# Designs tried in a protein design run: designed miniproteins, single chains, continued (5). Part 88

Each design is a single chain, and the fold is of that chain. pLDDT is the mean over its residues in the fold that is shown.

## One batch from the design tools (miniprotein)

Design m19055
Fold by ESMFold2-Fast:
Structure m19055 (fold): chain A 68 residues (1-68)
Amino acid sequence: MTPEEIQLLNRAAGNVRRALELGDPKVKAYALKKVDEVVDAIDQGDLKKAQEYIDKAEEYIKKAEKEQ
């Protein structure tokens, strides 16, 4: 893996950790789905799409954190 791919995967993992800390099964499921989408995009060489999935997961988690 390239350093750029590793950085994207680290960000995706961080999103999953935040979702787990919230304790909401729906948020956890969404974060895990987005990690799968990030991994698939990286495997296809589409780092732009991987970044979009990470950003979308981050926004969803931020919204969920505010709704608590």
Scores: mean pLDDT 82

Design m19056
Fold by ESMFold2-Fast:
Structure m19056 (fold): chain A 69 residues (1-69)
Amino acid sequence: GLEELERAARERDSLDLEEVEELMKRSDPVAASLIKSVLANKAARGRSLTLTSAELRAIAAAARELEAM
């Protein structure tokens, strides 16, 4: 769940696409959906398909808000 996202953000400066795909398999559906949305946005803007620690923390925070609603 969200703990996997927060752990990745603490232990890694960034994740490559393969690491992000493995993280998505361990994440809840809300967090996985947010990760897919961020990657799709990055691809559309020609940015690297990596997630930074800051982006992982932002995704975890957004997932917590959506799950609390």
Scores: mean pLDDT 77

Design m19057
Fold by ESMFold2-Fast:
Structure m19057 (fold): chain A 68 residues (1-68)
Amino acid sequence: MEIDEKEVRESLVRMAVAIARQAMERTGLSVDELAEEWLAEGYSKTLVEAVKAVLTGEISVEEAAEKI
């Protein structure tokens, strides 16, 4: 249903962004380096690009949730 789906997608993006920020803090990797690592691990290009755009401030978590 539209409300639950939106909340679930937003939560997924928020968790992915939080994991990305934590990984960057722990490893010292840049956003681009982290994106390459995630693509190599088999994460979807759409998810990786959405998370990267949120981390760089190009889009909001809400807009990223609409892309996935």
Scores: mean pLDDT 79

Design m19058
Fold by ESMFold2-Fast:
Structure m19058 (fold): chain A 90 residues (1-90)
Amino acid sequence: MLTLPLGLSLEELARAYLAALDTDGKDGRISADEVRAFLKRYLMPDASDEELDAAVQAYLDYYDKDKDGVISYEELLAGIKESAVSSRRP
């Protein structure tokens, strides 16, 4: 799960993140609790609760444009597209 998106489309990357974050795998939506659980399990296993809360808030601030506390697949895909900046233009 800790790997760079090498050879994946942005849609496939978004689905991979959704599958990792959405433990229910049913709604195609990611709650703050699911983000926190994902970060604790895969990215920040030794982090304090305060560090996890800060990371969850940063994640939601970036992807949750509506501030409803839930990240949709569309919001996740849009955020990934924004972050996938091609600095090299041949």
Scores: mean pLDDT 66

Design m19059
Fold by ESMFold2-Fast:
Structure m19059 (fold): chain A 94 residues (1-94)
Amino acid sequence: MEEIDERARRAAEELREAAERARQGGKEGDKEVLKEGERVLQRGAELAIEASKASPEVTREFYEALGELARAVKDARKKVEEREEEERKKRLAE
């Protein structure tokens, strides 16, 4: 009980921090920040089932944080992929 709640709360906090970091680092095209965000997002998704067993308020906060990270990671990935693909094509052309 307490373990599930604590775990879900910790996860939600990590998801929010990862989302903020992904937004900032993603804008800079930081591939490592993107990979970390994806890793945290994947962990969050895997934890979603266990988090659903937490208290309703904790579960809601978790899913909200998970959604925020998912959006941040999507934006960051788009930026990183654009830069990587452009750089690779440019190298091949030159």
Scores: mean pLDDT 76

Design m19060
Fold by ESMFold2-Fast:
Structure m19060 (fold): chain A 81 residues (1-81)
Amino acid sequence: SKKEELLEKARKLIEEGLKLLEESKSKEDQEKGKELIREGVYLALSVNAETEEELELAKKSAELFVENPEETWRNILPLFD
């Protein structure tokens, strides 16, 4: 289904972003890694959004990842199961 395809794309974006953050300490790679994770998190949350309010919450959650990656990531991880 399109939902499953989008969730797989989201997971791949997050995995690529996390890999960049772990393997490279360059500012360019860290910024790229954060962007990939932001995009993936937003995509995963937006797949289940049925209202404008839920879509806005998805955007805010993706942005919050930049400030507190560990806490935000743990809250979002269950959405992939």
Scores: mean pLDDT 73

Design m19061
Fold by ESMFold2-Fast:
Structure m19061 (fold): chain A 84 residues (1-84)
Amino acid sequence: SEKEKLEKILEEAIGEIEKLRDEAIKNDVPLDEFVEKVNEILKKTIEEMDKVTEPSLFKARILSRLTAFASEQYLEYKLYVKNK
């Protein structure tokens, strides 16, 4: 279903961001570079979601979940860098 496609796109994006965070922590990546790479994942994911003809409300909720997760990762990485 289209809802399952959107959920899968979200899960894949979350997994990419989590992997990026883990590699960024391991390799001591600067905050600005981390933010740029997360934004690249967000842009690609939004473009993939725009190809799905699911009802706007469900798509909006998936986008909200994605952006909330990305914002949380930005804040957590910023705190990690500050406390390092």
Scores: mean pLDDT 85

Design m19062
Fold by ESMFold2-Fast:
Structure m19062 (fold): chain A 87 residues (1-87)
Amino acid sequence: AMAAPEEVEEEVEATDLATGEVHRARLRATVTGDRITGELVLEDGRVYAFTGNRSRVGFDKDGRRVWLATARDRETGEHRVLKLTLL
């Protein structure tokens, strides 16, 4: 069955899994079935384009939604794996 696109705009904590660095960010994403595609704007002004799969969605111990995403810095082109905790 064809899933309708869902627009999501949320505040998140973005954790870089390579460095352990944590940023507060604004997520703007489109969810279609299991596919998540969007942009993450960090509080320091960096912008990441990301793609993810909602079958990777989990919950933390406090019941907040957690997404794993592959992200690309729009200015540098650098790839990161981010853990996004929805606030």
Scores: mean pLDDT 74

Design m19063
Fold by ESMFold2-Fast:
Structure m19063 (fold): chain A 107 residues (1-107)
Amino acid sequence: SRRARVDAAIDSLRTVVDHLIEEAKKAGADPELIERLRQRVDELVALMRSLPVDKAEQALNRFSALLGEVAPELEEAIKTKDVEKINEVLRRLMEGLDALIAELKAL
C-alpha cells in the first residue's frame, strides 16, 4: 500500500539519521545534545506515522531536505573530529527538527 511505502521510507531515513547521530557521538559530540536529538527524531517519526499519507509524504520530504542540508557538514566535522563544529551542526539539526515538529502538531 501507499502507507506501507511511506512508512518504509520513514524507517530508511530514520536509519540514516541514527547512524549519523551515532558517528557524531563516537567523535565526541555532547552526550546531552545526542540524547535530545534522539528524542526529537523519535517524536518526528511518531508524528509522521500518525499523519494522513499525503501529509506524511510532505513531512518526509521536508525531513529529507533538512538532513540533506546538514549531513555533508556533519560528515566533514566527524572526519576531522571538530567537536565544536559537530555540536554546532547538531544544534542546527535540532532547531530544524523542532520547527518541523511544531508545524506537524498544528495540523
Scores: mean pLDDT 89

Design m19064
Fold by ESMFold2-Fast:
Structure m19064 (fold): chain A 92 residues (1-92)
Amino acid sequence: MSKEEILEKARERAEGLARALAEAGAEALVEGLRRVAEQARAQEPTLGEAARETARLLERAAEAARAGDVEAAARLAGEAARIAAEAVLEQE
């Protein structure tokens, strides 16, 4: 499997999870995104700027979710997942 295929699968999985959480309710999606953003911040000592950018995109996704824009929240969460996956692969 190519690096690009792995990154695309990470994006698709994050988008799918965001939409699934939205079905449970806007508060569930917002809380889920906020929690993952906190986990990304905790990885800053290891992943540096990639962790900061991932957390920033997830916080933007949470704000989109609060505004009722589920598709924007899913897209931002997917972009964050792709960045996180690429940073993790670079550690291998």
Scores: mean pLDDT 84

Design m19065
Fold by ESMFold2-Fast:
Structure m19065 (fold): chain A 78 residues (1-78)
Amino acid sequence: DRAERAVDLIVEGARARAAGDDETAQRLGEEAERLLAGLSEEEQRRALREAEARLALLAAELHPEKREEFERLAAEAA
């Protein structure tokens, strides 16, 4: 699924950025944008909402001191 792959790339890009690998994060982000451009507007909106929820959960994992804030954002995105 093109949408699912785009979401996976967005999350992997965020993990790379958190690890200090900005070059990989940029490359994965560009690939995700290319995949999203091939989707309908409705599919893009759904994929971006899913990515936002997964990114908030990743941020909570990486930054436990802000976990409640990021978990709230994930719930709002879902």
Scores: mean pLDDT 79

Design m19066
Fold by ESMFold2-Fast:
Structure m19066 (fold): chain A 72 residues (1-72)
Amino acid sequence: STKTITVVAPLSTAFEDVKKALEKAGVTMSEEIEKHLRRLLSRLPPGTVRVVLEVDENGVVTHVSAGADLPP
């Protein structure tokens, strides 16, 4: 079954925090998705960001989105 992983972190550490979360979950990310995530993060202003990753049944990231984590 498909799962989502959500990471909320400072922009400065967001990429490393995503990599750590995926490693703990036993999930792999392709070089293509990794490059896409880096590009998404590079376009965001400084602050807290939310990264959402869609994971297939084989533990592989299929989609990624990132945006500013605005207070509720």
Scores: mean pLDDT 83

Design m19067
Fold by ESMFold2-Fast:
Structure m19067 (fold): chain A 85 residues (1-85)
Amino acid sequence: MVEERLLELEKEIEELAKKSKEEAFLAAAGMVIGILEVYDPEEGEKERKKLDEYVARNPELEEVYKKAEEFRRRAAEIAREMLEA
């Protein structure tokens, strides 16, 4: 079920939070943006730009920012499957 796949992403974020709050935050932000890009593309673009500006102001997050892109891609794929169901 598609709901199980979203719960798996949530559990991965919880595990990341135990090791790195920054990675967990970026993974969660990526997941939300990925879902929004499918259901509300205008809002998704706005949230992505806000995250890009935040990371630009915090260069130390650049390495961890790849985690946001990973979760964004995975969440968007799941959201597309839900929309087509």
Scores: mean pLDDT 80

Design m19068
Fold by ESMFold2-Fast:
Structure m19068 (fold): chain A 61 residues (1-61)
Amino acid sequence: SASSELGRALMAAGVEPPLSEEQKKILSEIASTLRRIGDAIQEALAAGRPPPAGPVPAEPA
């Protein structure tokens, strides 16, 4: 890709590219997934449906 040529030019100028485009894409996708999970939990709570949890006791001891 064109971005790989820019990465090589930056290395030749003494600047290291910390992550490849593929790695940046993966990290971005992980971040988006975590955000979506958070939104889903928030919506479930707002709808009065709590997320799956351990069973509640039938009565307190």
Scores: mean pLDDT 65

Design m19069
Fold by ESMFold2-Fast:
Structure m19069 (fold): chain A 96 residues (1-96)
Amino acid sequence: MPPVLLRPGPLLQKLLESLGITGETVTEGELGIAIGDIIKKLLEEGRYSIDEDGNVVYHVSGTLLGEILGVDSFSSSEFAEVAERVLEQAEEVPLP
């Protein structure tokens, strides 16, 4: 299948620009890398806790990711939902 290109909406574009990604379009793989880099930064800054079930809870309050998701935190068990909500901020670019 041809690669799907995504055009980020304004909040997602600001998030990607904060990570040095400045293209008009991105791939799903590039979005996955960007989210991974945000998670690594949260871990490095100590912006996480461990819940009673042993899940990592990421503290995203005051971040562009938190603004996109409309939450102050999310657990590692919710990562699929996080990815889906981030994809909702992008529009598929029709291939020529």
Scores: mean pLDDT 77

Design m19070
Fold by ESMFold2-Fast:
Structure m19070 (fold): chain A 67 residues (1-67)
Amino acid sequence: SDEIIEGLQKLTREQAEELAERLGISGETLDRVGVLLQLGYSQAEIARLTGVSVSTVSEIRRFILSL
C-alpha cells in the first residue's frame, strides 16, 4: 500500500538496524520483509519466504506504518 511505501521511505538506516537487532534478524532479512510488504504479499507468505515468524512480520509492518 502507499502507506507502506511512505513508511519505508522514512525509515532511516539507524532505525532499520535497531529494529533488526531488537527482533533478532539480519538487516538483509528486514529489507526483504520490507520489499515483500511493498509488493503486497500477505504476512503468512512473507513469513514462509523469509523464515521469519508471522508475529515478527506484523511487528515490522506496525513499525513502518508508525513512521
Scores: mean pLDDT 86

Design m19071
Fold by ESMFold2-Fast:
Structure m19071 (fold): chain A 105 residues (1-105)
Amino acid sequence: SALEEKLKQQLREAEAILIAAKLLASTYASLIPEIKELAEKLIEAAEKYYEKQKELVDAIKKGSPQEEIDKLKEELEKAKKELEEYRKKLNEKDPEVEEALRKRA
């Protein structure tokens, strides 16, 4: 089924984002301990995004009412925006990460 393959791909992409966020957060926290809280918030946002994507996929597979699917899409979009916000905040720390890497080299 083309729909099942598309839904599986969307879940795999959300899982990849979660794995990438955990790796990025772990790397930043190990190099700049002062941003550990921000790194933890990125992981929480990525986990929430993954959970909302999973809920949406499950609702579509179960044939849930369109109103329920639309609500889940809205919740997923909010989770995505929160994830992008924390990713942006961590990216703003790149000069500090580069300096920390130079000190380790």
Scores: mean pLDDT 80

Design m19072
Fold by ESMFold2-Fast:
Structure m19072 (fold): chain A 85 residues (1-85)
Amino acid sequence: MEAEEEQRKQLLREISRLTLNQDSDAVQDEILALFKQALNLSDEELRELLERDRNGDPSLSPRLKERLERAERILKELREEEAAK
């Protein structure tokens, strides 16, 4: 549905905006919460994904890696969009 897709984009825009103002742990927590919601991850999955990504773990599942890469690509595009305003 178009409404669902737009809501997902709004969540990613919020993550992008918070990232631009990242100077505290509270902001990082909000970013993680929105990231979790946008990617439809559980708290445990998000924590494990971030921990394994930080360690450069080559055993990180292809699905989790793909979801993270997609989110990063979308966030980059949204940041460019915001910068153009």
Scores: mean pLDDT 58

Design m19073
Fold by ESMFold2-Fast:
Structure m19073 (fold): chain A 102 residues (1-102)
Amino acid sequence: SAAEAAREEALREVLALQRETGERLRRAVEEAKSEEELRERLLEVLREARARLEALRARYADAGPDIRAFLDGQLARLEAAERLVREGRLEDALAELAPTEF
């Protein structure tokens, strides 16, 4: 059905975003020359991921309550990770963003 197709599309888009964000976070950790630079790079990656996730929430608003709850949960994780980065808890922030199975 159209609703099932929309749910599958939303899940594929989120998984792609998670993979891209994970790769950008790994590059930030590998390439940053200081803790300050690492914090700045992590915040930039998280802000970009948040903007993309908010766009996905808008696009899939009518995909059903399960997908909406899932997207809201992913956004909450990004917000929690951003707070941890701002607090200097970089390892905790990266752990919060670790890939999880559904």
Scores: mean pLDDT 83

Design m19074
Fold by ESMFold2-Fast:
Structure m19074 (fold): chain A 89 residues (1-89)
Amino acid sequence: VEKEQKKHEEEVIEQAAEQVVKIEEKRSGGDLSEEEKELIKKWAKEYIKGIDSGLWKPQTEEEKEVLKKAQEQIKEGVKKLKEEAEAKK
């Protein structure tokens, strides 16, 4: 069902965005404000979706790897969910 595909995609995006926030928080010495964390999370989600706002980009190779892995997991997860939905009938 389409709802399951979107839910899986959103969960992968959320998890990856939270990992990027943790990397940035560690890099900044733990001094990120709540507003900065929310902005980084938003930009990371947009980046995973292929939206380039020009306001943020991954600063470390670790962040680039997290974002790339999330994009790959979304593609594979959506494909598997479609195959499972057809198999369940």
Scores: mean pLDDT 73

Design m19075
Fold by ESMFold2-Fast:
Structure m19075 (fold): chain A 77 residues (1-77)
Amino acid sequence: MLRVEVRGGLVLVTADEKMNVDDPLVKRYTHPEGSLVVVSAANGLNVLVGASATPENQDKVREYLRRLAEEIVKENE
């Protein structure tokens, strides 16, 4: 299942499924728009995807990360 949380300018999405950190979606999201995306899945652990957000756009960022995490989990299943 996916959990979504906002913490002081960072939107975090956690998935209970294991994922491949070499997934192209993860790498693509990491740097182009100046958002910091953190993916933690070392040794096939749980997925954690986070990105910077402002109070004005946190709902949109939350939805982006939710969709991204769902796609990553589906492609690695």
Scores: mean pLDDT 50

Design m19076
Fold by ESMFold2-Fast:
Structure m19076 (fold): chain A 65 residues (1-65)
Amino acid sequence: SIIDQLINAALSDDYDANDIIATAQRNNVPPQTIVDAHRTRLRSRGFSDAAIDQAAATIQAQLLA
């Protein structure tokens, strides 16, 4: 599914946030799914909880725009 493709893209080494967000918006993918995938990516890469929360808020705002 497109949802599985976007989750895999968010967790991949070929990560492109703008492409993932634009594709999610075009396909009406639930924003929370994309936000959760980005939280998982940042946590696995050693970002602080504060940084993860700030990034998640930014991604959510872009998805809901």
Scores: mean pLDDT 82

Design m19077
Fold by ESMFold2-Fast:
Structure m19077 (fold): chain A 72 residues (1-72)
Amino acid sequence: ERIPLSVLLEQVRQLEAQGKPVPPELRLQVEVDAGMALIMLALGYSLREIGELMGVSETTVREMLRAVGAKL
């Protein structure tokens, strides 16, 4: 039912690269997942540990945090 985060990030990237508007639902999903990652980062978890907890790679976590303007 829930689209995997890695697929969501790739879809957003492709739409932005093509100059197309990103659907609000797609951006909201990324922002919710990024918010969860930001909370874990604030609690002292590393990007690797956040990736393990969310079922994604450390690189995906880093890209997601960058998408919401987090400083890394």
Scores: mean pLDDT 69

Design m19078
Fold by ESMFold2-Fast:
Structure m19078 (fold): chain A 72 residues (1-72)
Amino acid sequence: MLSPEEKGKQLLGKRVTALPSNVEGVVVGYKGDKVFIGTDNMDGWVNNDGSLVPGTGILEVPISDIADVREL
C-alpha cells in the first residue's frame, strides 16, 4: 500500500475529481493524508519546498475523497 505522503506526491500536478463534493481542479499541494486542489479562482500558492500558503480557491480534501485522476 502507498503511504499517504506517497499518494499525495503522486497526485501533485494532476487534475482530479473529489467525491462526494464534486470538486474538480489541479492538485497544488499535499500534507499528510490530504491534498490541496487549486480552482480557477486560486489566490494561494505552493512554495518550492511543497508547503502551501492557503488562499481563496484552494480546497483541502482528504486523499480518500479522490475518485478520478487525470494527467495534464
Scores: mean pLDDT 68

Design m19079
Fold by ESMFold2-Fast:
Structure m19079 (fold): chain A 61 residues (1-61)
Amino acid sequence: LMKEFDEAIEKGDLVEVKRLADELIKAYPELSSQIASRYTGEVIRAIGDAIDEGKSLPKVV
């Protein structure tokens, strides 16, 4: 799950990132706030990277 989460972030597939974040929260509810925080931080990073690369902003789902 964590590896797939990181891979989805690297691919810029925010739909997959959200799906994997939801699965991680289900598997580790005690870490839900940390997982949500990481997801939000990575989304912000992906948006910044997309701007720098001249790509369209990724859609948050």
Scores: mean pLDDT 68

Design m19080
Fold by ESMFold2-Fast:
Structure m19080 (fold): chain A 78 residues (1-78)
Amino acid sequence: SEPSSELEAFLGELVLAPVGSLIPIPAGFTDEALAAAERELGVRLERDGDRLRVVQRSTLHPLDIHAAIQRLVARFDR
């Protein structure tokens, strides 16, 4: 389905991106949101200026990833 927000689209891109990808950070994305995204999505990310580098991809099932994205959007999308 189509993402309902910029944050949902960003998190979707982040989990599908190959290791080494640089993804632009959306406006208002905090260090708290970054830590929560790493924990909930099972990814490892490194901040590189205004971008995030994908260091480790998620090993979670796609349904668990979808549920985690919805929780993160509900918490951090304002």
Scores: mean pLDDT 82

Design m19081
Fold by ESMFold2-Fast:
Order: sequence, then C-alpha cells, then structure tokens
Structure m19081 (fold): chain A 88 residues (1-88)
Amino acid sequence: DPAEILAAILAQLAKTGVQVSPAEVAALRARLESGEDLRRVLTEFLTGLVLRALDELGITDPAVRERARERAVGLAEQLLELLRAAGL
C-alpha cells in the first residue's frame, strides 16, 4: 500500500531530523502511487533531498556532490531494508 510505505518513510526521516517540504512529500506520494520501482523512487528522493541541501549551502564542487549522492544511495538501500523488515 503506497500510503503505508509513505508513512513509514516519513516516520524514519523524522527520527533522523531530516526536514522534508510539503512539495517533496507530494512528489514522493505521486511516484509511489504511480507504481514506479520502490528502490529507484527512494534513491532519487534521497539524492534530491541531499542536492537541495548542497544547493542551499552553495556547494558546487562536483566531487563533494558525487560523494553525497553515493551516501544517499546507501541510505536509500538501508531504508528499503527497513521497509521490507516491516512487511511493506
């Protein structure tokens, strides 16, 4: 159920102190409801959050941005495993 998956994702992000805008929540919901691959949706969502944070800080260094993307991919995989463990 996309609504249960969305609620679980938002609960985990809240535990880590990550700030998510209503627009980012709406975009994530739409992608989950469209039947897109969950791994891809999570990876792109978390990389989007990281890139926004880097943009807000004025960080344009390609090496720093790429390393941050790699970390976001790892976090997406960890979140996917937590969702699977929860039966989602």
Scores: mean pLDDT 82

Design m19082
Fold by ESMFold2-Fast:
Structure m19082 (fold): chain A 57 residues (1-57)
Amino acid sequence: VDKEHIGRSAYVAARALGLSEEEAKRLSEAAYNGDLEEIEKFPKPLTDAVLQVRDSE
């Protein structure tokens, strides 16, 4: 799975959950860089979605 796809998926998921654009960008950047520790600071549903995209695609 390419980093751009993971980043875009994280941004869309964060915005769908109602996070601000700044928060969604932060999650997108963490997902793009593979920073699991930073990703884990976000709500569990978003963390699960990001990891699922990485593992299945």
Scores: mean pLDDT 72

Design m19083
Fold by ESMFold2-Fast:
Structure m19083 (fold): chain A 86 residues (1-86)
Amino acid sequence: EAAELAAQLEARLEGLLETARRLAEEGRLEEAIELLERTLAEIRATLAALDSLPLSEETKRLLREVLERALAEAEALLAEFREQLA
């Protein structure tokens, strides 16, 4: 259960980041930036709410690890794409 939820979340976040990279490769930087901004807002909101969710400690730990990795990667991509647009 915990590992399955974490894997599913990881796959979804990886898919979003891959979509953002594809949009940037196609010259659609504004769309890539908008997608990353929305994704980052959702990741931050989920991390902030995580401790109050009725989940096991193990599930919270695994989800936090996935979210923190995705947050770092999304922040790096957003900074890179904004520099390319400037």
Scores: mean pLDDT 85

Design m19084
Fold by ESMFold2-Fast:
Structure m19084 (fold): chain A 78 residues (1-78)
Amino acid sequence: GRMDAETTLAFLAAMAGLSVEQTRAALSRLTGEPADDIRALLVGLQRRFGLPADGLGGAAFEAALPAIVAALREAARA
């Protein structure tokens, strides 16, 4: 995708109202991937939400974004 992994993580954190560290932990809970492997976390997120392998972008990502944000907020509470 156009955005690198770090930028995508920061974007998701901002959208969810979480810190980057909280977002990594939440993604780890949602995907089962290690919190220190940002690329694995984002690939796991793509698989979980049925998003294209081309990265987190475009209409499919935009359509899934409210569900992704809700899932991140819920995972961060646990």
Scores: mean pLDDT 78

Design m19085
Fold by ESMFold2-Fast:
Structure m19085 (fold): chain A 62 residues (1-62)
Amino acid sequence: SMEEEKKELEELYKEILDRRLKHAKMNGKTSPEVVEQLKKEAKVIAETALNIMKIGEELEKE
């Protein structure tokens, strides 16, 4: 359902963002500008990953 898709997207976004923020902090690269860029990138990555996962599930069923 669309509700389930929204939950999956939100979860993926949060996981990706958290992972990338931790990595950036370890490298001392956590300016506000970098954080905003990471948020934008995390959204795109999450949306792309969800779409790829759906395609993969459909192919696996065949």
Scores: mean pLDDT 79

Design m19086
Fold by ESMFold2-Fast:
Structure m19086 (fold): chain A 74 residues (1-74)
Amino acid sequence: MEELEERAVERALKRLEEEDPELAKIVREIVKLEKEGKHDEAGELGKENLTPEQREKVIRLLRESYEEVLEEAK
């Protein structure tokens, strides 16, 4: 896995823990399933446990983290 992508995901999860620890726990489970190649299970867990508003929040934090990591990269 690309170092840049790993850093972005870690940063996003850390921020999510600050804002919403309960949501962060769910997202960590989803990320774990994705890393294991269990994409269908990850999607189902997200669909069952995240509201559309919570999903948008996660997507926003991930985008912000990607932008920051890309800016820090050479």
Scores: mean pLDDT 78

Design m19087
Fold by ESMFold2-Fast:
Structure m19087 (fold): chain A 85 residues (1-85)
Amino acid sequence: SRENTIAHAMSLGLDRETAELIARVSSSVLYAEKLAALYKAGKLTREDLERLAAARAATNKSLIEIMEELGLSQEVIDEMRTLFA
C-alpha cells in the first residue's frame, strides 16, 4: 500500500513530505528504498523526485522509461535497473 511505502521511506530517515513524494513515484517498497538511498546520497534531487511523481501521474510507462525520458543520469538509471541483480 502507499502508506506502507511512506512508512518504509520514513524508516530510512526521510521526512514525511519526502516519503510521500517517493511513494507517488513508486508503490513498490523496493523501488522506494532505492529512490530514498539515491536521494540521501545526493544523486537524485527533490526536483527530480517531483518531476518523476508528476510523470507517473500522467503516464502508465515504467519507472525506468520515465527516468530515461526525463534525462536522469545513467548512474541513477543503472542503479534502478540492478535493484534485483
Scores: mean pLDDT 80

Design m19088
Fold by ESMFold2-Fast:
Structure m19088 (fold): chain A 96 residues (1-96)
Amino acid sequence: MRQLEVEILALATVLGLDSAELDAQLAAIKTIAQLQALVARLRAQLDAQQAAVDALIARIRAGQISRAQLEAEMERLGLGGFFRAEVEVEARSVEK
């Protein structure tokens, strides 16, 4: 049990999820199967955000996205702080 909870907290931190809401969701979980289902959902969300970040980085490197479009896409995708920072580092690298 505790090992799955630690994984959920780590995934939530990377995704930038609200810790209070996450704690409420964990408190509602009654079975290990429900906890495993939450882990699977968070992993799928992480994979989806990483794929979206990779696509944005490719567009930045190709010069196919403006700063305003980049900000709008990051907001639309609901990127967590970690992924937002990854995109920002790449954008600044291309800006010299």
Scores: mean pLDDT 76

Design m19089
Fold by ESMFold2-Fast:
Structure m19089 (fold): chain A 60 residues (1-60)
Amino acid sequence: SEIDELIEEIKRLIEQLPLPVALAGRKELEELLSKKPDMSDDEYLEKLKRMKQSIEALLA
């Protein structure tokens, strides 16, 4: 699914960050994953897209 693909992309991007930042990114992703049952797929997808953009900005 688009959500699953985006989660895998985010995980790959987090692995490219310096360790302290990668740890923070992993925690943020884990918190977002734990909230999935409480939100719509559209809202979840939007939050994942924002997280990806934030990580890409850190890698630029």
Scores: mean pLDDT 80

Design m19090
Fold by ESMFold2-Fast:
Structure m19090 (fold): chain A 72 residues (1-72)
Amino acid sequence: SLEELLERLRREQEENERLQQQMKDYKKYIEDLTVGKGVSEDEALREYQEKLQKEQEEAQRQKELLQQLLQE
């Protein structure tokens, strides 16, 4: 139904907002890390992007497991 689709879109938007905020927080942390450390912004950002990607993978795995459970 349209209601279910709207609820899904709302959840996706909330998830996106959380991810964006997390990225902003990590970016600020990276900036603080690069100050005085001689590590490039790009290098630090890539490292945190990899960590964020792993977190996303875990979250997606959890979603798949929940979907599997719901199918039973």
Scores: mean pLDDT 71

